Designed miniproteins, single chains, continued (4). Designs and how they scored, part 72

Each design is a single chain, and the fold is of that chain. pLDDT is the mean over its residues in the fold that is shown.

## One batch from the design tools (miniprotein)

Design m14644
Fold by ESMFold2-Fast:
Structure m14644 (fold): chain A 80 residues (1-80)
Amino acid sequence: MSEQEQVAAELKEELGRVQRLVGEALKRNNKEALEIARETEERIQKIYDENKDDPTSVETLKRMLEVLREGKKKLEEALA
């Protein structure tokens, strides 16, 4: 498996986990968690917009993965 394929797979997994936590935040009406979700989405969108001509490069995918991992950690803390 290439590094790109490996990072893309990890990105897909983390995205799924973040989406599940966002769903939980909506069910609980947790405003802090929803704000974290919004900030995380804005940061991912910015990375995509800055790299839209090569959105699947290892560098771009790693940056998105780092943002999703940070967002997931913050969401888990807010929902605990």
Scores: mean pLDDT 83

Design m14645
Fold by ESMFold2-Fast:
Structure m14645 (fold): chain A 89 residues (1-89)
Amino acid sequence: MKKITREEARARAKAFGVEEEYDKLLELIDFAMDNDAGLSVEIEEVDGKKKIKATLYDDNGNKLAEFEIEVTPEAIRLVAETGGKVKKK
C-alpha cells in the first residue's frame, strides 16, 4: 500500500466524514507507543459497514481503554497507510 502523511490521511478522513474518529485512533496509537502499552486493533463488519475497535492494555494485560470507530473501507485503508505513528518534525 502507498504510505501517505498523517495530514493527507486526515484530509481524506474528513472527506469520508470520519476525521474526528481517525484523529482519536491516532491519539490512542501514539499513547500506546509513548507508554509501551499494548494496542489491539480489530476490524468488524456489520450490515456491510466496517468498524475499527481499538483496545489499550498495560504491561500486565489489564484493559485500560476501548474505542470504536465506525468507518468506511477507505477510512480503514487510511489508518493502515499512515501506520498510526507520529512523524518527527
Scores: mean pLDDT 60

Design m14646
Fold by ESMFold2-Fast:
Structure m14646 (fold): chain A 102 residues (1-102)
Amino acid sequence: SAMAERARRNGERGALKAAEQLETRIRDYVKKLEEAIKNGDFEKAKEAVEEMRRLYRAAQALHDAVRAAGFSPEVQAAFDRTLKIAEEGLKKAEEAEKKINE
């Protein structure tokens, strides 16, 4: 029905927006981490590392949830991209943490 299709489209649009917002937040924290390291602000760098670990866990949970819920391939691809960005962000955070602990 038109109503069910509209509800599905609205759900998918909301999911795509959530993926975009999570990607933006991950990129913002990567930038904050890089700026904190550049400025020698190791306390802010540690805070950014902890937030990056939290964002990575959130990206994994959402990636699994959209697959389990049977969202469209477009939504699944968006969360695949978000998870990859989160994984790259986590790698940068772990590399920065090693430099801080040296």
Scores: mean pLDDT 85

Design m14647
Fold by ESMFold2-Fast:
Structure m14647 (fold): chain A 94 residues (1-94)
Amino acid sequence: NEEEIQKIEEYLIKMLRLAERAYLATGRTEEAIENLEKAKKDYSSNKKVSEEIEKIIEKLRENLDTPPLSEEEIQKLLAEIEKEREELEKEMSE
């Protein structure tokens, strides 16, 4: 079912974007790149997801020298990301 595949692809892309925000905020960009390169290999058969992962990797590479946010800003952002993640998981469970 093409509609089910599209829904899964959109979900994965949204989850990847949440992960990108978390990694940038915490300054874990090098770790994120390594993890995303592995994920890109796992999703190599899915062009849309693989291309989106590559875009995120490039954005992370551009931000290797960017310092992390303050501890208070990180805590606030991670709480917001977790809420968005829970909402996305509920949508996929339906």
Scores: mean pLDDT 81

Design m14648
Fold by ESMFold2-Fast:
Structure m14648 (fold): chain A 71 residues (1-71)
Amino acid sequence: EKEKAIEFFKKTVERYRELAAQARTPAQVRRVADYAEGIAKLAKKMGFDETAEYIEKVARELRAQAEALAA
């Protein structure tokens, strides 16, 4: 059902945010951002456009976090 799929995406993104918070290097945060981008693409393919846009925003925030950590 749609509700269960959306819940799965939200939980997965929250897990990625936890992993990024525990990351010690820019490379680790970039890897998590890559995972988020993959999940956003999957959500978009399934027709969950609003959910995909949210995940894409999180992926961009994680990417920016990695760049800031590299400075």
Scores: mean pLDDT 83

Design m14649
Fold by ESMFold2-Fast:
Structure m14649 (fold): chain A 97 residues (1-97)
Amino acid sequence: PSEEQIEADVHLALAEIYIALAKKGLERGEDPQEVLDAIDKALEHVERALELGAKPEDVRNIVQAVREIVDAALKAGADPQRVNELRKRAEEIEKKA
């Protein structure tokens, strides 16, 4: 694999770690705004992975997990404006994949 492909795989792994942190935060009843902070970082890493040539299917899987967590965070009392901004960003990433 190229150095770019290795870097893409690292960014995908980091996105999955932030997704896991967000899920655990929700399960533990942590501040839903902190859950959104983890999602923001996950989206940053998945966007970078896509730029580096990550597989569209891997990007879409992360985007789907983001949508599910963001919906759960909204129900837990997260800021609706932040939720809508993250949903829009996830949709834009999916369209590029």
Scores: mean pLDDT 88

Design m14650
Fold by ESMFold2-Fast:
Structure m14650 (fold): chain A 57 residues (1-57)
Amino acid sequence: SELVQRIADALRSLGFSEEYARALAEALARTPREDRDWVINNIPDPELRRALREALA
């Protein structure tokens, strides 16, 4: 999925492992948009939050 790839690439750019990035990207891609937006908005790390918002734009 293009969405999974974009999220995984954003996570890897922040230094996360490929395994973690792939697992989280798959989980987020399976989450309904409204719930996904809520999860991302509540991430305490501002750099991670920004990267995920950009990947989903």
Scores: mean pLDDT 82

Design m14651
Fold by ESMFold2-Fast:
Formats: sequence, structure tokens, C-alpha cells
Structure m14651 (fold): chain A 71 residues (1-71)
Amino acid sequence: MKEELKRLLELIAESIREGTEESVGVAMIGLAVLIATDSEIKEKAREALERIAAGDLEGAVEVLEEAIEEL
């Protein structure tokens, strides 16, 4: 359901905001799962993961907030 997906994205965004190696690592795994399972937000999940890889944690959160708003 869109509600469960929204909640999951909110949790991933919170993990990125926490900014520890462990919390960001968990967020990256969550995003990879969303990409691998062909979720409706897979393109936004991919973009967020690319921003994390570039060191742009704030930009990654912005992408996920946009995805949540579109749900």
C-alpha cells in the first residue's frame, strides 16, 4: 500500500538525517531493496542512492521527501 511505502521512505530519510556510517548504511540497503523489488518509487530510490554515493546526504533526503509528497 502507498501508506506503508510512505512510512518506509520516512524511516529511510530519518536514517540518512542521523548521518552515522551505520544509519546511512541501513538506508542504502533499504534503497537497494526498493530498486531490486521494482517498487513504484525505484527511480527516486536510485536517485537517492546515487546522491548518497556522491556524499550529498541532504540531496538524498530531498529526493525521498519529494517521493513521499508524490505518494
Scores: mean pLDDT 81

Design m14652
Fold by ESMFold2-Fast:
Structure m14652 (fold): chain A 66 residues (1-66)
Amino acid sequence: SAEAEEYLAKGKELLAQGKYEEAAEYFKKALEVDPEYKEAWQALATALARLNKLEEAAEYAQKAAA
């Protein structure tokens, strides 16, 4: 959906700015709109890895690959 795409885009912008916690929140919002949005799962995993939440990042990366 356009809403999920906008949340993903905003999250990616924040990720590029080093605002990892804010980026993760927008990726979660994208997934609330579209739970099957694999790109948002991958983006969330990336943000969590940057926050040193490596175990959570691995879980979301695996969900994106499934």
Scores: mean pLDDT 85

Design m14653
Fold by ESMFold2-Fast:
Structure m14653 (fold): chain A 97 residues (1-97)
Amino acid sequence: MKVLSNEDILEEVREVKKKIETLSPKEALELTVETLEKILDAVEAGAAKPSLEALEEMLELAKLAMKKSTKDVPQELILRLVGLTLRVIGEMVDLEL
């Protein structure tokens, strides 16, 4: 797996937040899911250790993507985003302990 620095995570998440403003709701959720899965999979593999700031930016990205969701977005994509949001919250809790 690619090793991700905290700065790499912050830069990628902030770039994706800007991109989703111009994307369709489906494309915005797909890109958000792909981005969060990539980072969280790297965390699980021990290849990333996000700061609280990075986790907060990831949570904000998830919230922005959810606000763009419409009836045309597949339910499975919404459920994947919810699951990833819960994983981010779990990492924030683990960081406090």
Scores: mean pLDDT 83

Design m14654
Fold by ESMFold2-Fast:
Structure m14654 (fold): chain A 53 residues (1-53)
Amino acid sequence: MSKEQLEKEVADSMALIRRGVAKATGLPESLADLERLAKEGDEEARKAVEALS
């Protein structure tokens, strides 16, 4: 239970970091959106998914 809450708080912090990266690179901040773009052939999104997974 507390570990699940800590994981959520860590995920929220990671989302803020991804937002900063997205602002710098122009890519979406969510992993799901990056995975979608990578599947659609976006090379930068594919690299971002590989780095974040």
Scores: mean pLDDT 67

Design m14655
Fold by ESMFold2-Fast:
Structure m14655 (fold): chain A 92 residues (1-92)
Amino acid sequence: MSKEELIEKIEELLEEIEELLKEIRELIDTNPSVPLEKILRYIALSLRKIGLEFDLRLMKEKGASKEELEKLLKELEELKKELEELLEELKE
């Protein structure tokens, strides 16, 4: 994979994460029974997303190795999985 292909994948994954965060937020806002623990998980995952977006911005400004971009991609894939798990729990 080229650096350009990695950046494209990272940007696509960030868009998917943003949509997951929107869905989770809507479920929290419409369900008064959501436990505080799940709200705190949503906040923590939202903060992780912000940090990873900042990392991508810095990588674009100063340049990054393929290895650094691959690491960022993996961290975003892990974040997406945790968001999908939280979303599933909120639907049940």
Scores: mean pLDDT 86

Design m14656
Fold by ESMFold2-Fast:
Structure m14656 (fold): chain A 72 residues (1-72)
Amino acid sequence: MEEALEEASNLLNAINAGVKADGEKMLEMVKEGHEEEAFRGLAVGLALAESAGDKELAEKLKEIEKEVRELA
């Protein structure tokens, strides 16, 4: 249960950061070893931005994804 609770908490934090395009939080998660959760959060944020037609948010999220990939 410890691993499942930790994973759920990290994933929720990543999704929240992704929908807000919080690059600092995303990079922090990668540095802490939570790169998989960071990518999942970015994917959710990007899907929501594209669904809403928010091109500025989508481009910002793609830039954050590039930085995350370079650190991972």
Scores: mean pLDDT 78

Design m14657
Fold by ESMFold2-Fast:
Structure m14657 (fold): chain A 86 residues (1-86)
Amino acid sequence: EEDLKKGIRALRQGKYEEAVKYFEKYIEKYGENDVTALVLLGEAYLQLGDYEKAIEYFEKALSIDPNNVTARRLLEEAKKKLEEKK
């Protein structure tokens, strides 16, 4: 899946806006039930400072897979960052 691969590459290179575009395109094409794609999109939003969107995508990932350790960890990080921003 080229969009997912390009998104991961962009995320690893610190190109967070580009990563968001690729992950959103992937989710539009394959649906919003891919836990990995939801977590990666949330992580890209977290790195961009869009904590509310990051929380939304991590909560969606956890609604599908409640035991996803990465999503739980990043959700708590995003919530902490949102409180610091207020």
Scores: mean pLDDT 84

Design m14658
Fold by ESMFold2-Fast:
Structure m14658 (fold): chain A 99 residues (1-99)
Amino acid sequence: MIPQPELTKEQFDAEFERLIEEIRNAKSKDEIREVLTRFLSLAFTYAQQHASDEAVDRIARIAQELVDRINANPDMTPEEIAELVREAYEEIKKIIDES
């Protein structure tokens, strides 16, 4: 496996804010899915570097619930999706901080 670069909390927070703006400015559902995939990749990379295996499993459940909620509500606006992603991000941060 290719080693992932070490992410700091500041880098994780900065990249997340960039992804949220990309969701808000998305022109299609495919663009939102691409940004969501990048968010989940970022969150798992950061969690694998800074959190316990148990915390990573909890984050995987939050990620699955987020994806399921978005898929169940195909009429959600980009702003509503951005708010759900921010809620997931705050929960993920708390889990990592507790681990």
Scores: mean pLDDT 82

Design m14659
Fold by ESMFold2-Fast:
Structure m14659 (fold): chain A 103 residues (1-103)
Amino acid sequence: MTPLERARRVFNRAIGEITRLVAEAEAHLTPEQAAAFRADFGRVLNKAREEIEKATSLEEVIAVFEKFRDELLNVARKYGVPDEVIARLEEVFDRALEEIRAI
């Protein structure tokens, strides 16, 4: 497995964890806020996935994932996701980025 393939696997595993936390976050929101948050999350996630598939280096994967983190955390704060859930999202991103940087 190439370093780039390993980085993409770390990204995909982190996405699974992030998606579970997003579902948990939705339970703390009104139905209207949850629907809007889910739509914005889907948009940010799809953009990140497309950019990761096009990435040709480990550095590009890291840059895409850092941008995805910043955009998702901003969306979560915009819709009033609790700070405790936001902190758990930050931990998933930080662990995954550390793992990719160690490749």
Scores: mean pLDDT 88

Design m14660
Fold by ESMFold2-Fast:
Structure m14660 (fold): chain A 82 residues (1-82)
Amino acid sequence: DLLEKMKRDFPEWSEEEIKKKIEESKKREEYSKFVTELIEKYKAGEITLEEAIEEAREWGRKTGDMKRAEDAIRALERYAEL
């Protein structure tokens, strides 16, 4: 039980704060997996930079997390500069 583990590890946080931390942690984990896979596909030559940007945009539309989608696009553009 993740909630009980977090209550034990962070006794100074309220239950609502712990729930928010768990939700945010899950979103960060999903984002990290998505952006890592996207960059790996680009590095392998499986997709172009333009295609990778479109996948990031579609991910943001599908999840409603446009801020993280924009972060992924910036990461792709920065990686392409290497």
Scores: mean pLDDT 77

Design m14661
Fold by ESMFold2-Fast:
Structure m14661 (fold): chain A 62 residues (1-62)
Amino acid sequence: MEEIEEAFKKALADLLGVPPEDVTEETIKEAREELKKRGDDLRLGVLDLILAVHNTVVKKEE
């Protein structure tokens, strides 16, 4: 499942325009708030979708 985690980081990095290593919870949170403020509903929707898929995969610990 490591490859899936890397794929999510790359997708988020491409969407946010940052290197994959700079994709952190704080960076994602800040980007989401900025997208909301400027009314970029398309990118916000894509970001939320990627996060929802990632959370579904990661939070299935059991």
Scores: mean pLDDT 72

Design m14662
Fold by ESMFold2-Fast:
Structure m14662 (fold): chain A 95 residues (1-95)
Amino acid sequence: MEVTATVENVPSTASGTRMAALNVADKAAREAKKIGGTELTLEISGDVVTPEAVEAARRALDIAGKKYGLKGRLIVKAPVTDEKGTVTITATARA
């Protein structure tokens, strides 16, 4: 059983990615904890992503994982460049 939360059209900046990742990770983790979930996966997909945005997403995942006692995993499915674009951030929590 899986709980999924997604945000689309996120600026691939550190600040945009941080806020979106925190929101979806917290939402998915909170719902998964109610059903005995143990894993939280955060996925970044889209046009391009900056190294700063990847770091921000990793930190958001760590915060949610520690808060809800879930094992975090980050998946990046976007080219990592210094160019800015838009990404979709999906948090999936699993029992």
Scores: mean pLDDT 79

Design m14663
Fold by ESMFold2-Fast:
Structure m14663 (fold): chain A 65 residues (1-65)
Amino acid sequence: MVNEVVEELLPRAEELYKAGAGKEAVAELLREALEEARRRGAPLSDEEVEALERIIESGTASVVD
């Protein structure tokens, strides 16, 4: 049900978060994942992108705040 690129992205985002990486590093990871999804022929919808951005930013925000 969830795009495989999303499943790959979330653990990597969590690793960056644990390493103390800022929101910008997580945003770059999201950009790479979006391009990978496009290459796999399964591009994410705007709604899926927004949901991912919120999840990733929420995880990182506790370090940025």
Scores: mean pLDDT 66

Design m14664
Fold by ESMFold2-Fast:
Parts: C-alpha cells; sequence; structure tokens
Structure m14664 (fold): chain A 91 residues (1-91)
C-alpha cells in the first residue's frame, strides 16, 4: 500500500538523513501522490524545455520554481526534500 511504502521510505530516509529531513521528504511524496494530475498539468507545457537541460540538478531547480509559483513555497521545499532523499537512497 502507499502508506506502507511511505513508512518504509521514512525509516530508510531517517536512518541516512535524520528525522527532520525524512518527515519533509514523506510530506513531499504525499503531496506528489495527492496532486499528481495537477503537477503534471502545471509542468507539461515546460517539459520540452526541462528535458533539454542536461544537468539534472538544474532541471530539478527549474521544475521546483514552477511548483513554487503554482503551488507555493512549502510544496516546492517538500518536493525538494523528497528528491534529495530519493537520490541519497539510490547512492
Amino acid sequence: SVAENLARFRERAAALLGEEAAEAAVAGLRFLHEHREALAAALEPHMPRLEAIPDEEKALEEALEIVRREFGEEAAEQLRAAAEAARALQA
């Protein structure tokens, strides 16, 4: 289930990054799950430009600026935390 997957992700993220970063990352994943269609619609007009950016970190920053404008600063910071935790867990 989504809840079980989020709990497991939180435990792994907390072990690597600490509780505060893990809580922010989980909030970001919940936001992504709950607002997936709205996020896709907001980002879709910008996807050709974003996909042309060879630097993954720069592409993420550009995408997060769009999220900040459309959904607010808190949503952008939570999605940033989720992206950073996901990268750390893959390393």
Scores: mean pLDDT 84

Design m14666
Fold by ESMFold2-Fast:
Structure m14666 (fold): chain A 88 residues (1-88)
Amino acid sequence: MLEEELEQAKEASKSKDPKVRALALTGIGYLYFQQGDLEKAKEYLEKAIELDPNNLAALEALAKVYEAMGDTEKAAEYRAKLEELLAK
């Protein structure tokens, strides 16, 4: 259930580890994206990138969110960053 997954992710967002918090925020953002709440998805995914700029899942999700919002330029920017990191 999406609500249950959101609750679990919110608990993980209280972690002392910044990478665990970034992963939890990425999960919350992706759940909002699945529900069609693009603005909340963007907010949580941007917070995840702020904590972990190389978070592949957050970069992929942000590219999808911006594409869904019609911001093809920002979608391409995050997709390019993701491809650069995957090439390592």
Scores: mean pLDDT 79

Design m14667
Fold by ESMFold2-Fast:
Parts: sequence; structure tokens; C-alpha cells
Structure m14667 (fold): chain A 58 residues (1-58)
Amino acid sequence: MDEAQRIRDLALSLGETEGAEYADKAIEAEKRGDLEEARRYFERAVELVGRAVREHES
């Protein structure tokens, strides 16, 4: 299954709106066949979600 969809769902569950938006952009770029753009958006989504997870641990 698409990893970008899983990151989007996780971002939404954490209230990380920007992370969810970047995950959606990654999915759209992948649909267009722009794999480089999809990778960049996905990396940004993962970074934002990772920060939110660390903040919620506290």
C-alpha cells in the first residue's frame, strides 16, 4: 500500500495539517508521474509528522 497515504492518515490523527497537506501533494505528484516532486513532498510530510510525534510523546 502507498506509504504516502499512511503518513497522511497519521498526520491527520495528530492534527498536523501541514504534514497532511504535503502528503496529499506527494500523492498527487505520484499520480502525475513526477516521482522527484513526490519524493520531496513525501520527505517534508515525514519530517513534519516525526516532529509532531516527538512533541506528543511529552
Scores: mean pLDDT 78

Design m14668
Fold by ESMFold2-Fast:
Structure m14668 (fold): chain A 74 residues (1-74)
Amino acid sequence: AEEARRRAALELLERARREAERLDLSDPFVALAVALGDEELPGRGAEQARLAVALARLLGQLEEVRKELLEHLR
């Protein structure tokens, strides 16, 4: 069961990754707009997976900036 669920999740993530690339989610404003849009659209597993990928990338960039600032403020 766990393995089957993980396989299904990986398929959704792969599909979401492709869609994220087509949506040009490298643009932070586009990524934010898509993420905010998903808040208003419940019940869309594929869209939620896409937004999770976009949000993870954006949060990763913000964490890097935060670490740089903390490193300099120390």
Scores: mean pLDDT 57

Design m14669
Fold by ESMFold2-Fast:
Structure m14669 (fold): chain A 60 residues (1-60)
Amino acid sequence: TRDRILDAALELIREKGAANTTMRDIADAAGVSLATLYRHFPSFTALVGALMRRMADEIE
């Protein structure tokens, strides 16, 4: 579930930028509830931080 949220966030940010992407857009794209999204990431900033870390660590 966490990776699905990060994948949805990456796609939306790639398409329209972080400033135009909301937590609701990410939840809808990932197929999860807003409550589930907030359980994994308490804020948009936390989610973007996690996404940046995943991208930096992708060596495979």
Scores: mean pLDDT 76

Design m14670
Fold by ESMFold2-Fast:
Parts: sequence; structure tokens; C-alpha cells
Structure m14670 (fold): chain A 62 residues (1-62)
Amino acid sequence: MRKYEAKVGEDTIKDLDTGEVYPLSEFEVLSSNGDKLILKHKKTGKIYEGVLTAEKLILTEL
């Protein structure tokens, strides 16, 4: 299962396995509940589970 990270104030999401970087503008928030969110990557259609912390957003591909 691939993991991704975006730091607070950055406009990009980084794949932690490959080092590939994607613009935040390519992601759509489908739902949110507190610090938990579900996102869709618009270009690939892939769904991610997000966890927002004080320093970063951590995404896990579903």
C-alpha cells in the first residue's frame, strides 16, 4: 500500500516510495471528519485515506 505526504504550507504531495511529486490541485476532497479525510486523485481516479497532523497530511492509497 503506497503512502504519500504533504507538509503544511506546501502545494505538493510526495510519494514516499518513489519520491514522485503531485500538485495538490490534482486532488479532490470527497469527505472529511475532523483530521480524517478521503481524497481522489483527479487524473488517475485513485482514492486515498488522509490523516491531517500539525505538521503534515499523510495519505494512504486505498
Scores: mean pLDDT 77

Design m14671
Fold by ESMFold2-Fast:
Structure m14671 (fold): chain A 68 residues (1-68)
Amino acid sequence: DAEEYTRKGEELFRQGKLEEAAEYYIKALELDPNNQRARDGLGRVLSALVRQGKYKEAGKLGKYLGSL
């Protein structure tokens, strides 16, 4: 369910696995688009990608967030 995917995303984010964390947060939002915790998690992934200079990946993720 959305809560399980959100928890998995948070775990992967803590491990620095940003792309995988984003995948699970997106799965959570596909099930519940109003899940604030998953939205916040995805925003943290976006910020971390920008900080690491991964601007193309960050841009794709930002476009996805803007479409929710």
Scores: mean pLDDT 82

Design m14672
Fold by ESMFold2-Fast:
Structure m14672 (fold): chain A 65 residues (1-65)
Amino acid sequence: TTFLVTPTTGTAAEAAAVLSSVPGVVSARALGDVVVVKAEPTVTPAQLQAALADAGIDADVKAPP
């Protein structure tokens, strides 16, 4: 599963570092202002959001349509 993460506080690089430590995340890469996250199908946007919030990062997490 792929997610697009746009941090509203902090940087894409900071968000990518946090997300790469989440269980089930295969890769997290900063591309400009967006982080592209590849994860196992069991990973939810809520889990990514919780990890970012725990690190003090506010972000918008979307699955592509």
Scores: mean pLDDT 79

Design m14673
Fold by ESMFold2-Fast:
Structure m14673 (fold): chain A 78 residues (1-78)
Amino acid sequence: SPEEKAREYLEEGRKAFEAGDPVAAIQAFSRAVTAAPGSKEAYEALLELADLFERLGQPGAANVVRRYAKEKYPELFK
């Protein structure tokens, strides 16, 4: 399913970041978002992506992603 594929990309992104490959992590989280649009998995991928950008010293990119998540998933954003 799309949601199952999104979970696979989420795990891939987390592993890539733990291995010190932030570029691969960004790519994997972005793929998770596009694999299952509107899903809880896509929302989790957006939050992971925003946190990753913040850790990389890119607060502007993090804020853009967080704004998108809040606008598209208002029921999940708190």
Scores: mean pLDDT 83

Design m14674
Fold by ESMFold2-Fast:
Structure m14674 (fold): chain A 88 residues (1-88)
Amino acid sequence: EREELQRKAEEAIEKLKKALEAAKENKKVSELLEEAIKKLEEAKESDVEKARELIKEALELMGKALQEAIKAGLGEAAVNVVEAAKIL
C-alpha cells in the first residue's frame, strides 16, 4: 500500500504543478497549491498512516485552491486540481 500511495501522490503532484503554472500570477491560488504539493511530497516519504493524514490535508488545500481558481476564472488550474483529486 505504501508504494501505491507514493505513486498516487506523485501523479497528483504532477497535476498540481500544471495547475500552479496556470495559476502562477494569482498569489492566493499559487500559495494554496504550493502548500498542497508540500503535503503530498511529505506523504511520499511518510508511513501509510501519516501519508493518509497528509493526503487529507492536501485535499482540503486543493478544495480551497479550486474554489479560488473558479472565482478567478482560472479554468486550466481548476481542471488540473480536479484531476489531481481524482487520482487521490
Scores: mean pLDDT 86

Design m14675
Fold by ESMFold2-Fast:
Structure m14675 (fold): chain A 72 residues (1-72)
Amino acid sequence: MEPGEIEVSIAEEDDPSRGIKKGDYIYTMKIPEGVHPFLVLGRLVGYAEKQGLEVVNTHIGEDEVKVYARPK
């Protein structure tokens, strides 16, 4: 996956500790060099909301950001 690309996947298992359910959409983006993680998070949240989804969880890692979302 190249930096700045959004990868779309689906949660395969429930994770109640994180409020994640099987079938939730997972939007992942690698953090481009010199870009603040919170800017990447904002882009992914905005993308999920434009798809009509509700954001249920977020994860900021060392080199990537994930947003978990489901239909409203």
Scores: mean pLDDT 81

Design m14676
Fold by ESMFold2-Fast:
Structure m14676 (fold): chain A 56 residues (1-56)
Amino acid sequence: SAEEEKLKEEIQRLGVRLALQGKEEEARRLSQEGIDALDKGDFEKAREYIERLRAL
């Protein structure tokens, strides 16, 4: 869906930014959990992981 693609793009952008800040390990873990939530159709859980990524 368009919403799923948008959230995946957000996770990818945050992951790149955080890797440049030396936070790649933490970002990769949270990104994978967010993608897994999206793959299961759990958009609310995916948004929680995106918020955690933003907080790093």
Scores: mean pLDDT 84

Design m14677
Fold by ESMFold2-Fast:
Structure m14677 (fold): chain A 62 residues (1-62)
Amino acid sequence: MTDMEILLSVEGIDKEKAEAILAKVGVLTPENLTVETLTSVEGIDEETARKIIERWEEQMKK
């Protein structure tokens, strides 16, 4: 699964928000997958940031 697909699988993330996150961080890594980094993107709140982190961890654990 690509980083874009992971982001789009999170409720509250549309294509524009997913693209904005990837423009900020480039690639989703444990170092940039923090609430602080994700909430710095316009329209991403703390709850949505936590959901992104959880979804990424589920996919990488496989």
Scores: mean pLDDT 78

Design m14678
Fold by ESMFold2-Fast:
Structure m14678 (fold): chain A 55 residues (1-55)
Amino acid sequence: SELEIELEVRKALAEWAKENNIDLSKLSAEEFAQFMAEADALAAKIRAELRAKRA
């Protein structure tokens, strides 16, 4: 279901943030933009993979 996909995305993003232990207050504007881009890319990849498996 779509809910299961979103829960897996949230779980993966939470683990990724925890593992990286990034202090957002110390990031440059460029580093912050890169961090956000990586989070968005990971979420999109997980959604695509889970939808493909359930199709």
Scores: mean pLDDT 76

Design m14679
Fold by ESMFold2-Fast:
Structure m14679 (fold): chain A 55 residues (1-55)
Amino acid sequence: MRREEAKRKVIKAANYALDGDYEKARKILEEVVERGELSRETAESVFKSAVDQAK
């Protein structure tokens, strides 16, 4: 399913943010939302969950 691939992209964005690369993280997140692969709400939820799990 395309949604699972989109979630993996958002998890990669979270990893970039954890490394301090917020610009790269933002670009990946915006790309997923613009492509309609995930809604902004879902993408933000997955991103937050991935960041919280890594802490």
Scores: mean pLDDT 78

Design m14680
Fold by ESMFold2-Fast:
Structure m14680 (fold): chain A 66 residues (1-66)
Amino acid sequence: SMQKELFEKYKNADGKLSFKEVLKLLSEEFGIPEKKVFEYFRKYDKDKDGTLSEEEFIAMLEELGL
């Protein structure tokens, strides 16, 4: 799916997405404002480690209608 392809493209060496990668993806490719990206990132970062797993990332995109 598009969501899984985006995750594979932007994931770090640990197989997760940092805030910087999520911000770049959502603001630059989807036009979502930085403040909104920050709010959604914090909502889906359930373990509070500053990264999103594939499952957390996909759930965030689904809430955003992507």
Scores: mean pLDDT 81

